# Designed miniproteins, single chains, continued (2), part 4

Each design is a single chain, and the fold is of that chain. pLDDT is the mean over its residues in the fold that is shown.

## One batch from the design tools (miniprotein)

Design m4107
Fold by ESMFold2-Fast:
Formats: structure tokens, C-alpha cells, sequence
Structure m4107 (fold): chain A 100 residues (1-100)
């Protein structure tokens, strides 16, 4: 479980770096950054479901803004982070644990 959170955090960090390379005045960039901040707040609160939802909304906003390759890279990393966060609850529910 901890490994998934580390992978999600790495994807969020990569998306954040990519967003810093985008024009802040470009369509959807400021909104995506705001949504990423809300996702980070949700993660700090332990609300993985809310965090995943904000990350998906941020990715969608960047894709709709057509911010080129860097925007697509950022969106891809945000979607991957959301997937990793969503997989942890499903994995725990469906798990046949090795240790009993």
C-alpha cells in the first residue's frame, strides 16, 4: 500500500514540474494548478477519493486547453496519480493477503 502512495506522489511531482513549464496565462493552466493544490490538500487530509477526483479534473482541464506536449505530459501524470490512489482502496478490498 505505501508503495502506491509513493508512486502517486512521484507522478504528482512530475505533473507539478510540467505545469511550471507551461504559460500560466494559457487556457486551463491556472485552473489545473488550483485543482492540483486541492488534490494535495485532500491527500494531506487522507481523502484519497477526493484527491483522485481533483487530479482527474486537473488533467481534463489541461487537455481541453490544448497546451501541447508538456500539457499532455502533465495530464498523463495526473491521471496516473489518480489511478494509483483509486487502486489502493480496491486492492485492499479485493486482497487475498499473503500474511493471513
Amino acid sequence: AMRRLIEADASIAMATMALWLLDPDAPGVEEARRLLDRAQEALDAGDLAAAARYLREAARTLLEGKNGRIGELAARQLLEAARLLEEDPEGNRAALPQAL
Scores: mean pLDDT 74

Design m4108
Fold by ESMFold2-Fast:
Structure m4108 (fold): chain A 63 residues (1-63)
Amino acid sequence: GPIEELLKTLPEFVDRETLLEAAKRLGLNLTEDHVDVFFSMFGAETIPKSVVGQLLELARPAP
C-alpha cells in the first residue's frame, strides 16, 4: 500500500522533517506541532522506520 511504498524510500532512522513530509505525501492531517510533540516524548532527534510506519498507519482516516 502507499505507506509501505513510502517506507521503502525512507532511511532506517527518520527525522522530524522527513516524517512531516511523509505524512503530507500520504494526505494525513499531521502538523509540525504533532511531530514536535511526538519526537519530544521520545527524547530523540530520529526514530526507527518501524515506529514511523506504525504512527502513519494509526494516523490514517477511518474507512
Scores: mean pLDDT 75

Design m4109
Fold by ESMFold2-Fast:
Structure m4109 (fold): chain A 69 residues (1-69)
Amino acid sequence: MLSEEQKEKIKELILKEPELTPREIAERLGVSVSNVTKYLKETAPLVAKYSLELSMKEREKLAVKEALK
């Protein structure tokens, strides 16, 4: 099973690099792909509620950064 520390690292990786596959996350953390996939499926409904509120603020900041490039 994944430790709480490993679960926290998975959340951070998803927030920073949402393109990462479960396999890539597992390789970075040295855990099994099945454990990562199970955790993602269990966590997704809860994270989705919080991500919606954060996304509104992040979209504003991202739009400003893109306009400055």
Scores: mean pLDDT 65

Design m4110
Fold by ESMFold2-Fast:
Structure m4110 (fold): chain A 57 residues (1-57)
Amino acid sequence: MPEVDIENHLLTLEEARGLAAPGMVLNLKNSKITKEALDYLKANGVSIKEENVEIVD
């Protein structure tokens, strides 16, 4: 299962579109994610593991 680690970053919808793969595990740490990016990743079968993550507009 592919795992991707992202730390200290703002994850946007454009980045999520390039990143998303079914069955991927995304480890987000000390990061922000747009609501649109979060919804897109979940809809495309990405499992998100959050540590100190803020959802932004």
Scores: mean pLDDT 82

Design m4111
Fold by ESMFold2-Fast:
Structure m4111 (fold): chain A 76 residues (1-76)
Amino acid sequence: GADDYKTLQTLFDKANNGDKNAAKQVITHLTNETTYLNGLANDAKAKGDDVTAAAYNTIANNLTNKKNNLQNIINN
């Protein structure tokens, strides 16, 4: 819900300020969210709703890119 989103925003702000523990927590949340969205995309595709499936896949890909960028910051 909104509280989860606010918590994630706070962690993201801390990660951007160099907090590696906050960055790791954001990566965990983004990983869980991409798994959920990929499931929704697969369900939509199975029902013949390719438009909805493509939308979920686009969001999941955007979150995966953010996760990879945070991982690179932690590693470098």
Scores: mean pLDDT 82

Design m4112
Fold by ESMFold2-Fast:
Structure m4112 (fold): chain A 74 residues (1-74)
Amino acid sequence: SAREELEAAARDLFLGDIGGAMYHARKAGKLLGVSSSEVLKAVREAIDKALAEGIVDPDEIARRAAEEALKRLG
């Protein structure tokens, strides 16, 4: 699902796996009808928001970033 691909992209991006993040962002983009660059931007902004809210657990950051990115991308 788009949510699962966004969660994987968020986790990879947060952990510094740029290749994994790009792979999952392309898959999410195809499912949502948006570019991978738009997906990566939404995911990065969602990660920054989660960090600003004091979330420190990587799995919780990935989950919340996926929810927020999905909301932003439609």
Scores: mean pLDDT 87

Design m4113
Fold by ESMFold2-Fast:
Structure m4113 (fold): chain A 90 residues (1-90)
Amino acid sequence: MKKKRIALVGETGELSGYDLAEVMAADAVIRVGPKLDFEEALKTAREIAEKYGGEVFALGEPGKKASILARPDYVAESLEELKKAVEDFL
């Protein structure tokens, strides 16, 4: 039995003031902002997920030209859908 690991990615505004690691038992929460675009945030989440053996859950869809390293394992359209997907995975 290995502990399930999760890296979460979302817009800074949508995840602002919200401790997803505490609420959702996520191993990492990466917030997109003016200095870290969505594709780079997804790549960072993938590196964390690969290092710790986990999955990448994204709030919002990456652009059509996003590299394979920026592909999430799950895409949610809302924060509530993201929470549900993470709970169902754990």
Scores: mean pLDDT 59

Design m4114
Fold by ESMFold2-Fast:
Structure m4114 (fold): chain A 79 residues (1-79)
Amino acid sequence: MEEEKERLKREEEEAKIEETRKRIEDVRNETQSKITELVEKAIEAAIEGDYDRARELLLQAKKVADEGKAKVAELEKEI
C-alpha cells in the first residue's frame, strides 16, 4: 500500500505540470499570433510610406512580445 500513496503523489504532480505547460503554450501561441499581425501591418504601412504608423505598430509588437515573455516566465516558475 506504500507504493499506491507514492503513485497518487506522482500523478498529482504530473497533472499540475501538464496544466502549467498548456497555459504556457496558450500564452506563447496568443503572443506569437498578435506579434505576427502587428508586424504584417507595420510592413504594409512601411510599403505605403507611412513610417510613423509602421513605427507605432512595431512598438506595439515589442510591447506584446515583452508582456508575453514576462507571462511565460511567471508560469515557468510554477513548474
Scores: mean pLDDT 81

Design m4115
Fold by ESMFold2-Fast:
Structure m4115 (fold): chain A 64 residues (1-64)
Amino acid sequence: KQQQIQQLIDQGKQLLQEATQLSQQSIAALEAGDFETAEQLRAQAGKKVKEARQKFQEAEQLQS
């Protein structure tokens, strides 16, 4: 149980790191005037954040 909880937390943290990188790339694309690429990267970052939230929620449920 504890090992599964830690694994889910670690996965969530990794997904947040990936989302941060995608967000930074999106900002760089905006600064370069590539609005289409920026929007795609922003959407990908949002998806990673949702996945991270799901992992943290699963960890919380197991902790109960």
Scores: mean pLDDT 84

Design m4116
Fold by ESMFold2-Fast:
Structure m4116 (fold): chain A 100 residues (1-100)
Amino acid sequence: SPQTRQRMLQMSTVFQQTYNVVSSALSRVSQDLLDQAHTLVTQTQDQVSRYMQQGDLQGAQDVILTGLDQLGQLVGQTDPDLRDQVLRIIDRGRQTILSL
């Protein structure tokens, strides 16, 4: 449906915006963590594209939420101050997606 398509596009946008903030933070701390985050996001986007083609809103949402959780695990390996700030941004992204 048009409403389902709109929600999937909004979820994809929120995920990308969340990743951009995480990527910016990791780029100042660790190239290795940045590379891991980039690989994770690429894999997540490939899976989301598949679910979007099928019109599977729940599948797309589950994959995005899993990707956010995995980004949080990577951020958990950084300095506590940076970790807490970026985890808050990831949580905000998660809450936005769940409210769509």
Scores: mean pLDDT 84

Design m4117
Fold by ESMFold2-Fast:
Structure m4117 (fold): chain A 62 residues (1-62)
Amino acid sequence: LSEEQRQELIDAALAVAERMGRPLSKEEAKVVIRARAEKLGLKLSEEQVEELAEEVVARQAA
């Protein structure tokens, strides 16, 4: 997974949170990340999805 792709997945989840007007839970962030990755043709491991979702939650808490 490139740094650009990683940032795109995180930004996609953050954009969903902004559109909804609330922060996403880790479980919600995982769903968004998986859906976006599938649309981009990316195969992510469960560990990669977990790490990206944790980053989304951390950025929302700041």
Scores: mean pLDDT 81

Design m4118
Fold by ESMFold2-Fast:
Structure m4118 (fold): chain A 85 residues (1-85)
Amino acid sequence: MEEARKLVEEAKRALEEGKEDYEIGKKLLAEGDVLSGIGHILRGIGLRTEAVILAEKAKKLAEEEGDEETAKEAEKIIEEAKKPV
């Protein structure tokens, strides 16, 4: 249970950081800062991918332990990370 919760927290952090980096990257590209913009977009994509991996691990552990609430939180993170930006 504690391990699955920690993975959910890590996944949430990676997802939020990934969203922020992607938005920063888009803004920089619009301002003409192509190199910094691309760098932030790639980091955002990488962090979102990490969030999915962490959330999938958390969901599996939570399901094995019968922690329905943590499994639902992990599934929500996976869905959010897969949303187009």
Scores: mean pLDDT 82

Design m4119
Fold by ESMFold2-Fast:
Structure m4119 (fold): chain A 104 residues (1-104)
Amino acid sequence: MKIGKSEKELRKAKKGETVTATAELEAGDVERVEVTVVVTDLKEVDGKLYELATTVKSYVGEEVPVELREVDGVPVATATGSGTVTTADADLVEVEAIAAGYVA
């Protein structure tokens, strides 16, 4: 999943700040998907903003609220959206596993 149209807004969000973002999920329909987005590195522009570590998918229509928080100095974003889990399902498992290391 990728935070698409609102990515620039998300990049300017502060750690622990909730921001509404468009999530892009590839292929089909799903009822709902909750995905923890792990940010990995510091964005070079505009202070302390980290790049999202998500798989790229096209989201069907609705804007997804994103919750940003900091765990041990590492920002973690959580987003809930509708989309289909594709072959990138493994990426979601890895992202969630990494996020568990940050949030747990």
Scores: mean pLDDT 37

Design m4120
Fold by ESMFold2-Fast:
Structure m4120 (fold): chain A 55 residues (1-55)
Amino acid sequence: LTEEEIQALLEEGDRLTREGVRGVVTGTLSDEEIAELSRRGAEIRAQLEAAGIPV
């Protein structure tokens, strides 16, 4: 991954985390939707860890 790709993944991960937290707090997301956001976040984290970025 390039530095630009790493930065983009970090920003996307932050966005997904904020959406998940907001959904839990407001109750607007189902448990299934929250689980899907968590899964996507885990995939981004795995890509960053594979690139040697501590997350």
Scores: mean pLDDT 77

Design m4121
Fold by ESMFold2-Fast:
Structure m4121 (fold): chain A 118 residues (1-118)
Amino acid sequence: MERAEAILKALEEGKLDLAKQSLINWLDVLIDFAEELKKKYPSIKEEADELIRVLREAKQRIEGAKTPEELLDVYRELLRKVAELFEKIAQKAKDINPELAEYLKRMAERFKAEADAL
């Protein structure tokens, strides 16, 4: 929510590079999270690797975006893909760490709501 508001405000003010940097910073945090997740829970390595792949591809697309519309399209698609992967990881994590599973489900719902609001 706060991130989406900051990005939309930056784009409204004509600050495309600031919006890109905000998204790239968020992606770097998520990549670090996914890397730690796969180290702690080998059973979800496949889903964590897929998440890292999606995030790295999105980072390149964000860096290449030339208009606010291109950036928002990438961001919306990214939020939906991350939500889908968080749900898959949460489903597998239920038997290993129920608290992590509930956290990931809550984050997935937030990402879906954010994408729908864009």
Scores: mean pLDDT 87

Design m4122
Fold by ESMFold2-Fast:
Structure m4122 (fold): chain A 79 residues (1-79)
Amino acid sequence: MKEELEKELKEFEERSQKKLEELEKQKNLVFDSPEEALKKYGSSVPLFVYTLQYGKKLEEFQKKSEEELKKMREKLKSL
C-alpha cells in the first residue's frame, strides 16, 4: 500500500510537472508572433487558438494540480 502510494505520488508529480511546463509554453505563445511561435513551439496556429480560448482553463488546471500534489504528499506522510 505505502509503496504503491509513493509510486503514484511520483508518477503524479512527474505528470503534473510536465503538464505545467506545457501550460507555461502555451501561455507564453500568446505574446509571440506566428513566425516566432512556429520557431519556438513547432506550431503557432493550434497553440495560439488554444491559448486564447482556453487560457483560463490552463490556469485552473495548474492551480488544481498543485493543490492535488500537496494533498497526495500529506496523505503519504499520514501513512
Scores: mean pLDDT 62

Design m4123
Fold by ESMFold2-Fast:
Structure m4123 (fold): chain A 65 residues (1-65)
Amino acid sequence: DIDDAYWDALVRMAGSSVGAEVRIEDVDGRRHVTLYVKSKEGYEEAKRIAKNLEKAGGPSISVHL
């Protein structure tokens, strides 16, 4: 129902909102997103966003400080 381009755009916008560098790559034939944050506050917010996006049917998301 929601295509890969929509999720790519949404995770990039979400990452930008917390000052994260966003990487999207294929892992074992599936899209995986990594958010790199520079602050502990950004890390907590990014983890919350990632959990919500995954629960909504988005790609697998990892968050790194």
Scores: mean pLDDT 79

Design m4124
Fold by ESMFold2-Fast:
Structure m4124 (fold): chain A 91 residues (1-91)
Amino acid sequence: MPDEMVRATPAMRELLEEIGITEEEMTYSEFNLAFQEYIEKKKLRDPKNANLLNTSGTLLGEIFGKDEVDLTSKEFGEKLDSLITPLPLPP
C-alpha cells in the first residue's frame, strides 16, 4: 500500500468498534478516515466551531480527559498518534 501500515491500540479499537469498524491494522490514511467517520457518526463537532469536538460523555472524552477537544491543537495530534502503533510492532 502507498501509506504506512499502523495498528490500533486497545483504546482506538474500542472507539472504532462503537461505529462498527473492527479492523486492528490499516494504513495511516484509512485510520484517519475511520477517525473522521467516528466524529461524524457520534456528532461530536461543535455547531459554532467545526474544529472543536464536544467529547463530554464519550470514550474519546475519557481518552483525552477533557469534555472539549480542539482538532487544531498539538495535544490532539500527539494524543491521536498515541492511539496507533506503527508496523512492524516493537518487540
Scores: mean pLDDT 76

Design m4125
Fold by ESMFold2-Fast:
Structure m4125 (fold): chain A 72 residues (1-72)
Amino acid sequence: MEVTAQQVADTISQMVADGFDKSSVLFATRRALEAAGLSQDDIDKALDQVGEKIDAGDSQGVGQIVRDAMLS
């Protein structure tokens, strides 16, 4: 089955909401973006933004960044 960008974003957002540690969330995000075929530069930019949203406690913002990166 085709996994949508929204489904991936929702899953990673939920990990943040469920209290997963920052390194686990960033690892899961990197793996998802690699599987989606993003370049290393695009992955690194997305991970920096995701890290900032995790530090702010913004799980929805994390999901939005992941979705936007996969749809770019």
Scores: mean pLDDT 82

Design m4126
Fold by ESMFold2-Fast:
Structure m4126 (fold): chain A 68 residues (1-68)
Amino acid sequence: MPYVVAVDGGPFTDEHVAAVLARFPEARIYLNADRTYGLIEFPRREDAEAAVEFLRTELGVRARLAEP
């Protein structure tokens, strides 16, 4: 089952999207039209947990692991 990370707290740039996909190539990113929030799906729990830390520390966005 996919693991979902919810993100909010500011506009997601193309550079932020590229950084996530470079580190987590299996991630599926879904952003709203103005890029203020989104969901990122991962096939593995370990990747989702690492992505939460990466998003908070590198991108300064609010991120949390959501239940499927």
Scores: mean pLDDT 77

Design m4127
Fold by ESMFold2-Fast:
Structure m4127 (fold): chain A 62 residues (1-62)
Amino acid sequence: SHMQKLKEELEKKNKEIEARIKRLQTVLDFLDAYAEQHPLTDEQVRFRERLEKEIEELKKKK
């Protein structure tokens, strides 16, 4: 069925987006854990902000 193929394509795309979000969230969680004992540099703060923005943009694409 054409509709079934479209559903499979959408599910595959959504799973890829979810996997990317999980990877970015893992990096963000690592930075947050690191920040508890070590002050973040300005570059690390900007990197964290970029990660949060990318996660938000990916969530909007679902």
Scores: mean pLDDT 83

Design m4128
Fold by ESMFold2-Fast:
Structure m4128 (fold): chain A 69 residues (1-69)
Amino acid sequence: SAALERVARHEARRLAEEAGLSEEQGEKLADMIASGEAKNAREAIEKLYEEGEISEEQYKRAMEVLDSS
């Protein structure tokens, strides 16, 4: 659904801004969630960190944001 993809991209952008991710990193996050490659934002962040797409500092900040949401 285009509406669900838009919601996923909006939530991913918010998480990216709060965690200090770049626009490109935020788009990768949104794509992983919208495509179903990741089941949720936490899994998407874990995969991005494992793939070296985000730093350890960005990973920790993203997890803090998710734990407070």
Scores: mean pLDDT 81

Design m4129
Fold by ESMFold2-Fast:
Structure m4129 (fold): chain A 80 residues (1-80)
Amino acid sequence: MDAEMEEGVRAALRTARSYLASGRPGGAYDTIRNMADALVMEGRPDLAARAYREGARILAEDPSAQSLAETLRRLAEEYG
């Protein structure tokens, strides 16, 4: 169960990087949010916080995605 959830986080982060590379920061944000919401539902707010923190770092690499990165950083603090 835990290993599957951690693999899910890693897969979501890879998908988010793909969206960002394609000029779709909103798609990256949605991917991170959907994964984190699923983790919260599974009782893993710690993994949700990790997904938000790592997602924020990825989105921060794109100057156009700074507001989305900041939103994810705030959410990471809320759950972690």
Scores: mean pLDDT 84

Design m4130
Fold by ESMFold2-Fast:
Structure m4130 (fold): chain A 68 residues (1-68)
Amino acid sequence: MKDMQALLASAKAFVAHRDTILQMAAQMSDDLKQQIVQSLLEMADKLAAEDPALAEQLRALADQIASL
């Protein structure tokens, strides 16, 4: 994904709905949780230069999902 506006919108939505995403992730298989974690980390890496604070929030969410 190279559309920075879409990445920012998606990242902000994930952070804003953190509790809902964690509840959904708790019901997912380990494979699906790993896919979500990888997607969040990839978004964080791409956003690190544009919005480092948002990138750190995405990494924190990925860590929370990984710990489920």
Scores: mean pLDDT 80

Design m4131
Fold by ESMFold2-Fast:
Structure m4131 (fold): chain A 98 residues (1-98)
Amino acid sequence: SMEKEFVLLEARLAVIGGAVEFLKRVAENTDDVAKIQEILADLEDLLRQLEEIRERLKKMAEESGDPRLEELVKRTEELIEEARKTIEWVKEKLKKLE
């Protein structure tokens, strides 16, 4: 059902948001190049997942007209922007350590 998928996507967004914040904190507190490279790969995977969620939510919103889905799209776009900024910062840190 649409409602079940909404709840699962909202829960997945919360988990991904927490993971992005956690990985950012770890990257801020380490100078280990190998660890930073793994964090970068994980962040890039999370960004891909967020983009997939955004596209799914957009299709659901188009089909249902439910304003809750439009709001969740906006929340996903905010997380995508935060993830992109974090990735850019991690890449810059990695370049300085190489």
Scores: mean pLDDT 89

Design m4132
Fold by ESMFold2-Fast:
Structure m4132 (fold): chain A 89 residues (1-89)
Amino acid sequence: MPLDLELLNEAIKAINAGDVEKMKEIYERAKKLGVSPELIKEIEDGIKNLDKARKMREELKPFVDKLIAEGKSLEEIYNEAKKKQKELE
């Protein structure tokens, strides 16, 4: 119980930092320590979602940078980025 909470808190900090490598390290430690299957699955899903979000951000950054360079408004940039994000899913 306390060990699961400690690992969960560390995972939340890694997610907030966008640290995919740290999340993978936490996953391996959780498996080795024999934490609950539910927590292992949540960490695994977190890694998958974080990696997908990182790839999406990397694809969107040059697109957003281009719109900023073209003098688009923040609202236009947001709407175009949202549309591009859906195309990348």
Scores: mean pLDDT 72

Design m4133
Fold by ESMFold2-Fast:
Structure m4133 (fold): chain A 80 residues (1-80)
Amino acid sequence: SPLLEKAKELKEEIKKAIKNKDFETLEKLIDESQELIEQLQKKHEELKSSNPEEAKKLLEASMELGALIVGAVTLLLVEK
């Protein structure tokens, strides 16, 4: 799934930006992640009856991105 691949890449970029305290990149990645979370959630709703395994992966990816974004926003609020 292109959305799942994009989510995987974005998670790795967020982790790298957090590790490096790259706040400018992190702000950009937060915005991109919020848009992707909406796309993942919409696709999950579309697929949950016809393809529950794919739907589960989309939901898990949205939850993982959401958790990373909470961490990233917290870092920006206390460090920036």
Scores: mean pLDDT 85

Design m4134
Fold by ESMFold2-Fast:
Structure m4134 (fold): chain A 100 residues (1-100)
Amino acid sequence: DEVEEKIEELLKKDPSLKELLLGLSVALDIGLAIRSGKMNEDVKRLAELLTPEELEELVKLAEEFQENATFEKILDFIEKHRELLLRLAEELKKLLEERE
């Protein structure tokens, strides 16, 4: 995929992009879980760390990703929400470490 190739090039230039992509994955999982009304305990715990406004942004991201996911929209979201995505990535790592 052209998108995957562009992501690999960016990862070589900015190692923090790995953490940002992990955070984006978590953000999408939270948004999709809220939309479906089906939330596992891990996603629920991560969602409790977010404000209602941040949760609304993740729901909108999940809707856009399902209908109109473009590489440019993904990059724009990452750049606007770098701190949130890095925080989500770090909290997921802590959650996984608690189990192992």
Scores: mean pLDDT 75

Design m4135
Fold by ESMFold2-Fast:
Structure m4135 (fold): chain A 109 residues (1-109)
Amino acid sequence: MKEKFEELVREKAKELGVPEENYDKIVELSLLAKESLGRPELYLNPVLIQLLTEASILALEKGEEVLKLEGTPLPPALLDTVPLSNIPKKYVNALARQLYLLKPELLKE
């Protein structure tokens, strides 16, 4: 499962226009977020892959500034209600803040 998850995150990062040099950081942050959720059966869910990847990108781009962003955690039961093309920013912001708090050393200049 880990190898497939990493592959899907890399493909999503490429689709979202992330520079190739940042793929490893995005994968590491997405794995950290995945472990914090404790729900391995959901990790290949397309909405969750996109949410984890977008949050990792946001955390990497803004670093400590993500702490200023307003957000709400996405309940797992709502995954089916979230459109892939337009994940609400509040869910991305909340997860990006969690990533900074868990591993700020990946996001420092």
Scores: mean pLDDT 74

Design m4136
Fold by ESMFold2-Fast:
Structure m4136 (fold): chain A 110 residues (1-110)
Amino acid sequence: SKEKEEIIEKIKELFEKIKELVEKYLPEYAEQIKESIDLTIEDLENSDLSAKELAEETYSWLVSALLFFKDNKLEEAFEELLKLAREFAEFIEPIDPEIAEKLKKEIEKF
């Protein structure tokens, strides 16, 4: 219960910061991407997913976003997203140490 509330709050903070990056670096696509992010937040918040499953879903989303920014050569946005991903990995370590380690390894590949 409390652990799930804490991870949902952290995911919302993370996605709000990502929306700021999108507004700054992808202004032509910002509205569409922000709408997609808001829908994702709503789906996660209304889900019956455990804290561990929420960490796993957010991990998958972050890896996809990192690859997108890297492939599109958005170097400054990519570096900011890497920082956010590292902070998230540290946050989820007591919840899901396996996914935290997996996220840290993906970050090291970049």
Scores: mean pLDDT 84

Design m4137
Fold by ESMFold2-Fast:
Structure m4137 (fold): chain A 94 residues (1-94)
Amino acid sequence: MTLEEMIAHARKVMEEEIAATPEELREITRETLEKELEMREKLAKGEELSEEELEEYKRLRLELARGLIRHYGLPFTDEEIEKELEEIYEKLKK
């Protein structure tokens, strides 16, 4: 699959996910998914992600996760969310 085809497919999936998100969370969901797509494009081009980009992505994912937990009343704690994000962060470094 070409990089252009991958990006086009990711954009379509992103818009579908945003449309399925509650209205109050659509802005943070869009910001989070746009950052994820930017990072995925960099990795596909063989570029390394900066520490600043990874920290910004972690912040956005944490805000989105907290929003979803509040909206749906899910039984996850901030500590559990932070642990999951640290595991994702470590995988992105490799």
Scores: mean pLDDT 75

Design m4138
Fold by ESMFold2-Fast:
Structure m4138 (fold): chain A 68 residues (1-68)
Amino acid sequence: SSAVEYAEKLIKELEPEIESLSEEEKKWVTEQFEAILEQVREDPSITKEQVESQMRSVLDLAKKRQKL
């Protein structure tokens, strides 16, 4: 699906930000992104905008968790 392709492209674009995270948060973000990819594969109604919003929210949350 186009949303899956978009998600894969977005992960590649976000790679530098992910690499700047701690090892713990990097692993967590990777796990969350894999879960999002699986969800998008199972539900063709999920839009590119929803995928981007979810992935960016995960990355923002990881940055906040790293400061705690």
Scores: mean pLDDT 84

Design m4139
Fold by ESMFold2-Fast:
Structure m4139 (fold): chain A 61 residues (1-61)
Amino acid sequence: SETLRELREQLAEIEEEIEELKKQPETKENRRRLVTLESARGLLEAAIAFEEELRRRKEAL
């Protein structure tokens, strides 16, 4: 699935940004960015799980 591949690529990019941000000083700006990125990661993980479930259901037919 094109959508599933794109979501996984976006998740990988966000995870890399989180790891890089964790290496930076804990400033107010960096803390706010970390919260935003972690929220985006959660949404992408949910979207991937949904797409994988849809794919499994189609393959079971």
Scores: mean pLDDT 84

Design m4140
Fold by ESMFold2-Fast:
Structure m4140 (fold): chain A 65 residues (1-65)
Amino acid sequence: SMEEQVMKDMNGVTEGMLAYLKGASLTEVRDKMRQAGASDAVIATVVEKLAAGESVTYRDILAAL
């Protein structure tokens, strides 16, 4: 369902951001988010923001849902 995908996206963002803060590569962040079941759109949004040195905001994630 859409609700299940939103939960997977939010969990993927949490896991990816925690990995990033621990010094993981962007490839590892992507893989962690994918393992959590996040959508390709949400993964792309997070990875692109981090690669640009920008903050990932809740609004950025909502726009990718």
Scores: mean pLDDT 85

Design m4141
Fold by ESMFold2-Fast:
Structure m4141 (fold): chain A 71 residues (1-71)
Amino acid sequence: MKGEEVAERALREVKADIEANPGELSEEEVERITRAALERASRELGAEPSEEQKRKVIEEALKLLEEQRRK
């Protein structure tokens, strides 16, 4: 379950960043923020998420950005 914990922690941080900067982030910026958050969470928890888990977190972050843009 360590990979899920990393993904969960990373997504939580990205969600906070998107909410703090409504309408100001691009898709590329969200991807960079998400990758950085995944690296930090991996280091903190001592576990590396799978490529599928990393992709899933990026997809969820981009969905959150799209939802924010629709408002």
Scores: mean pLDDT 78

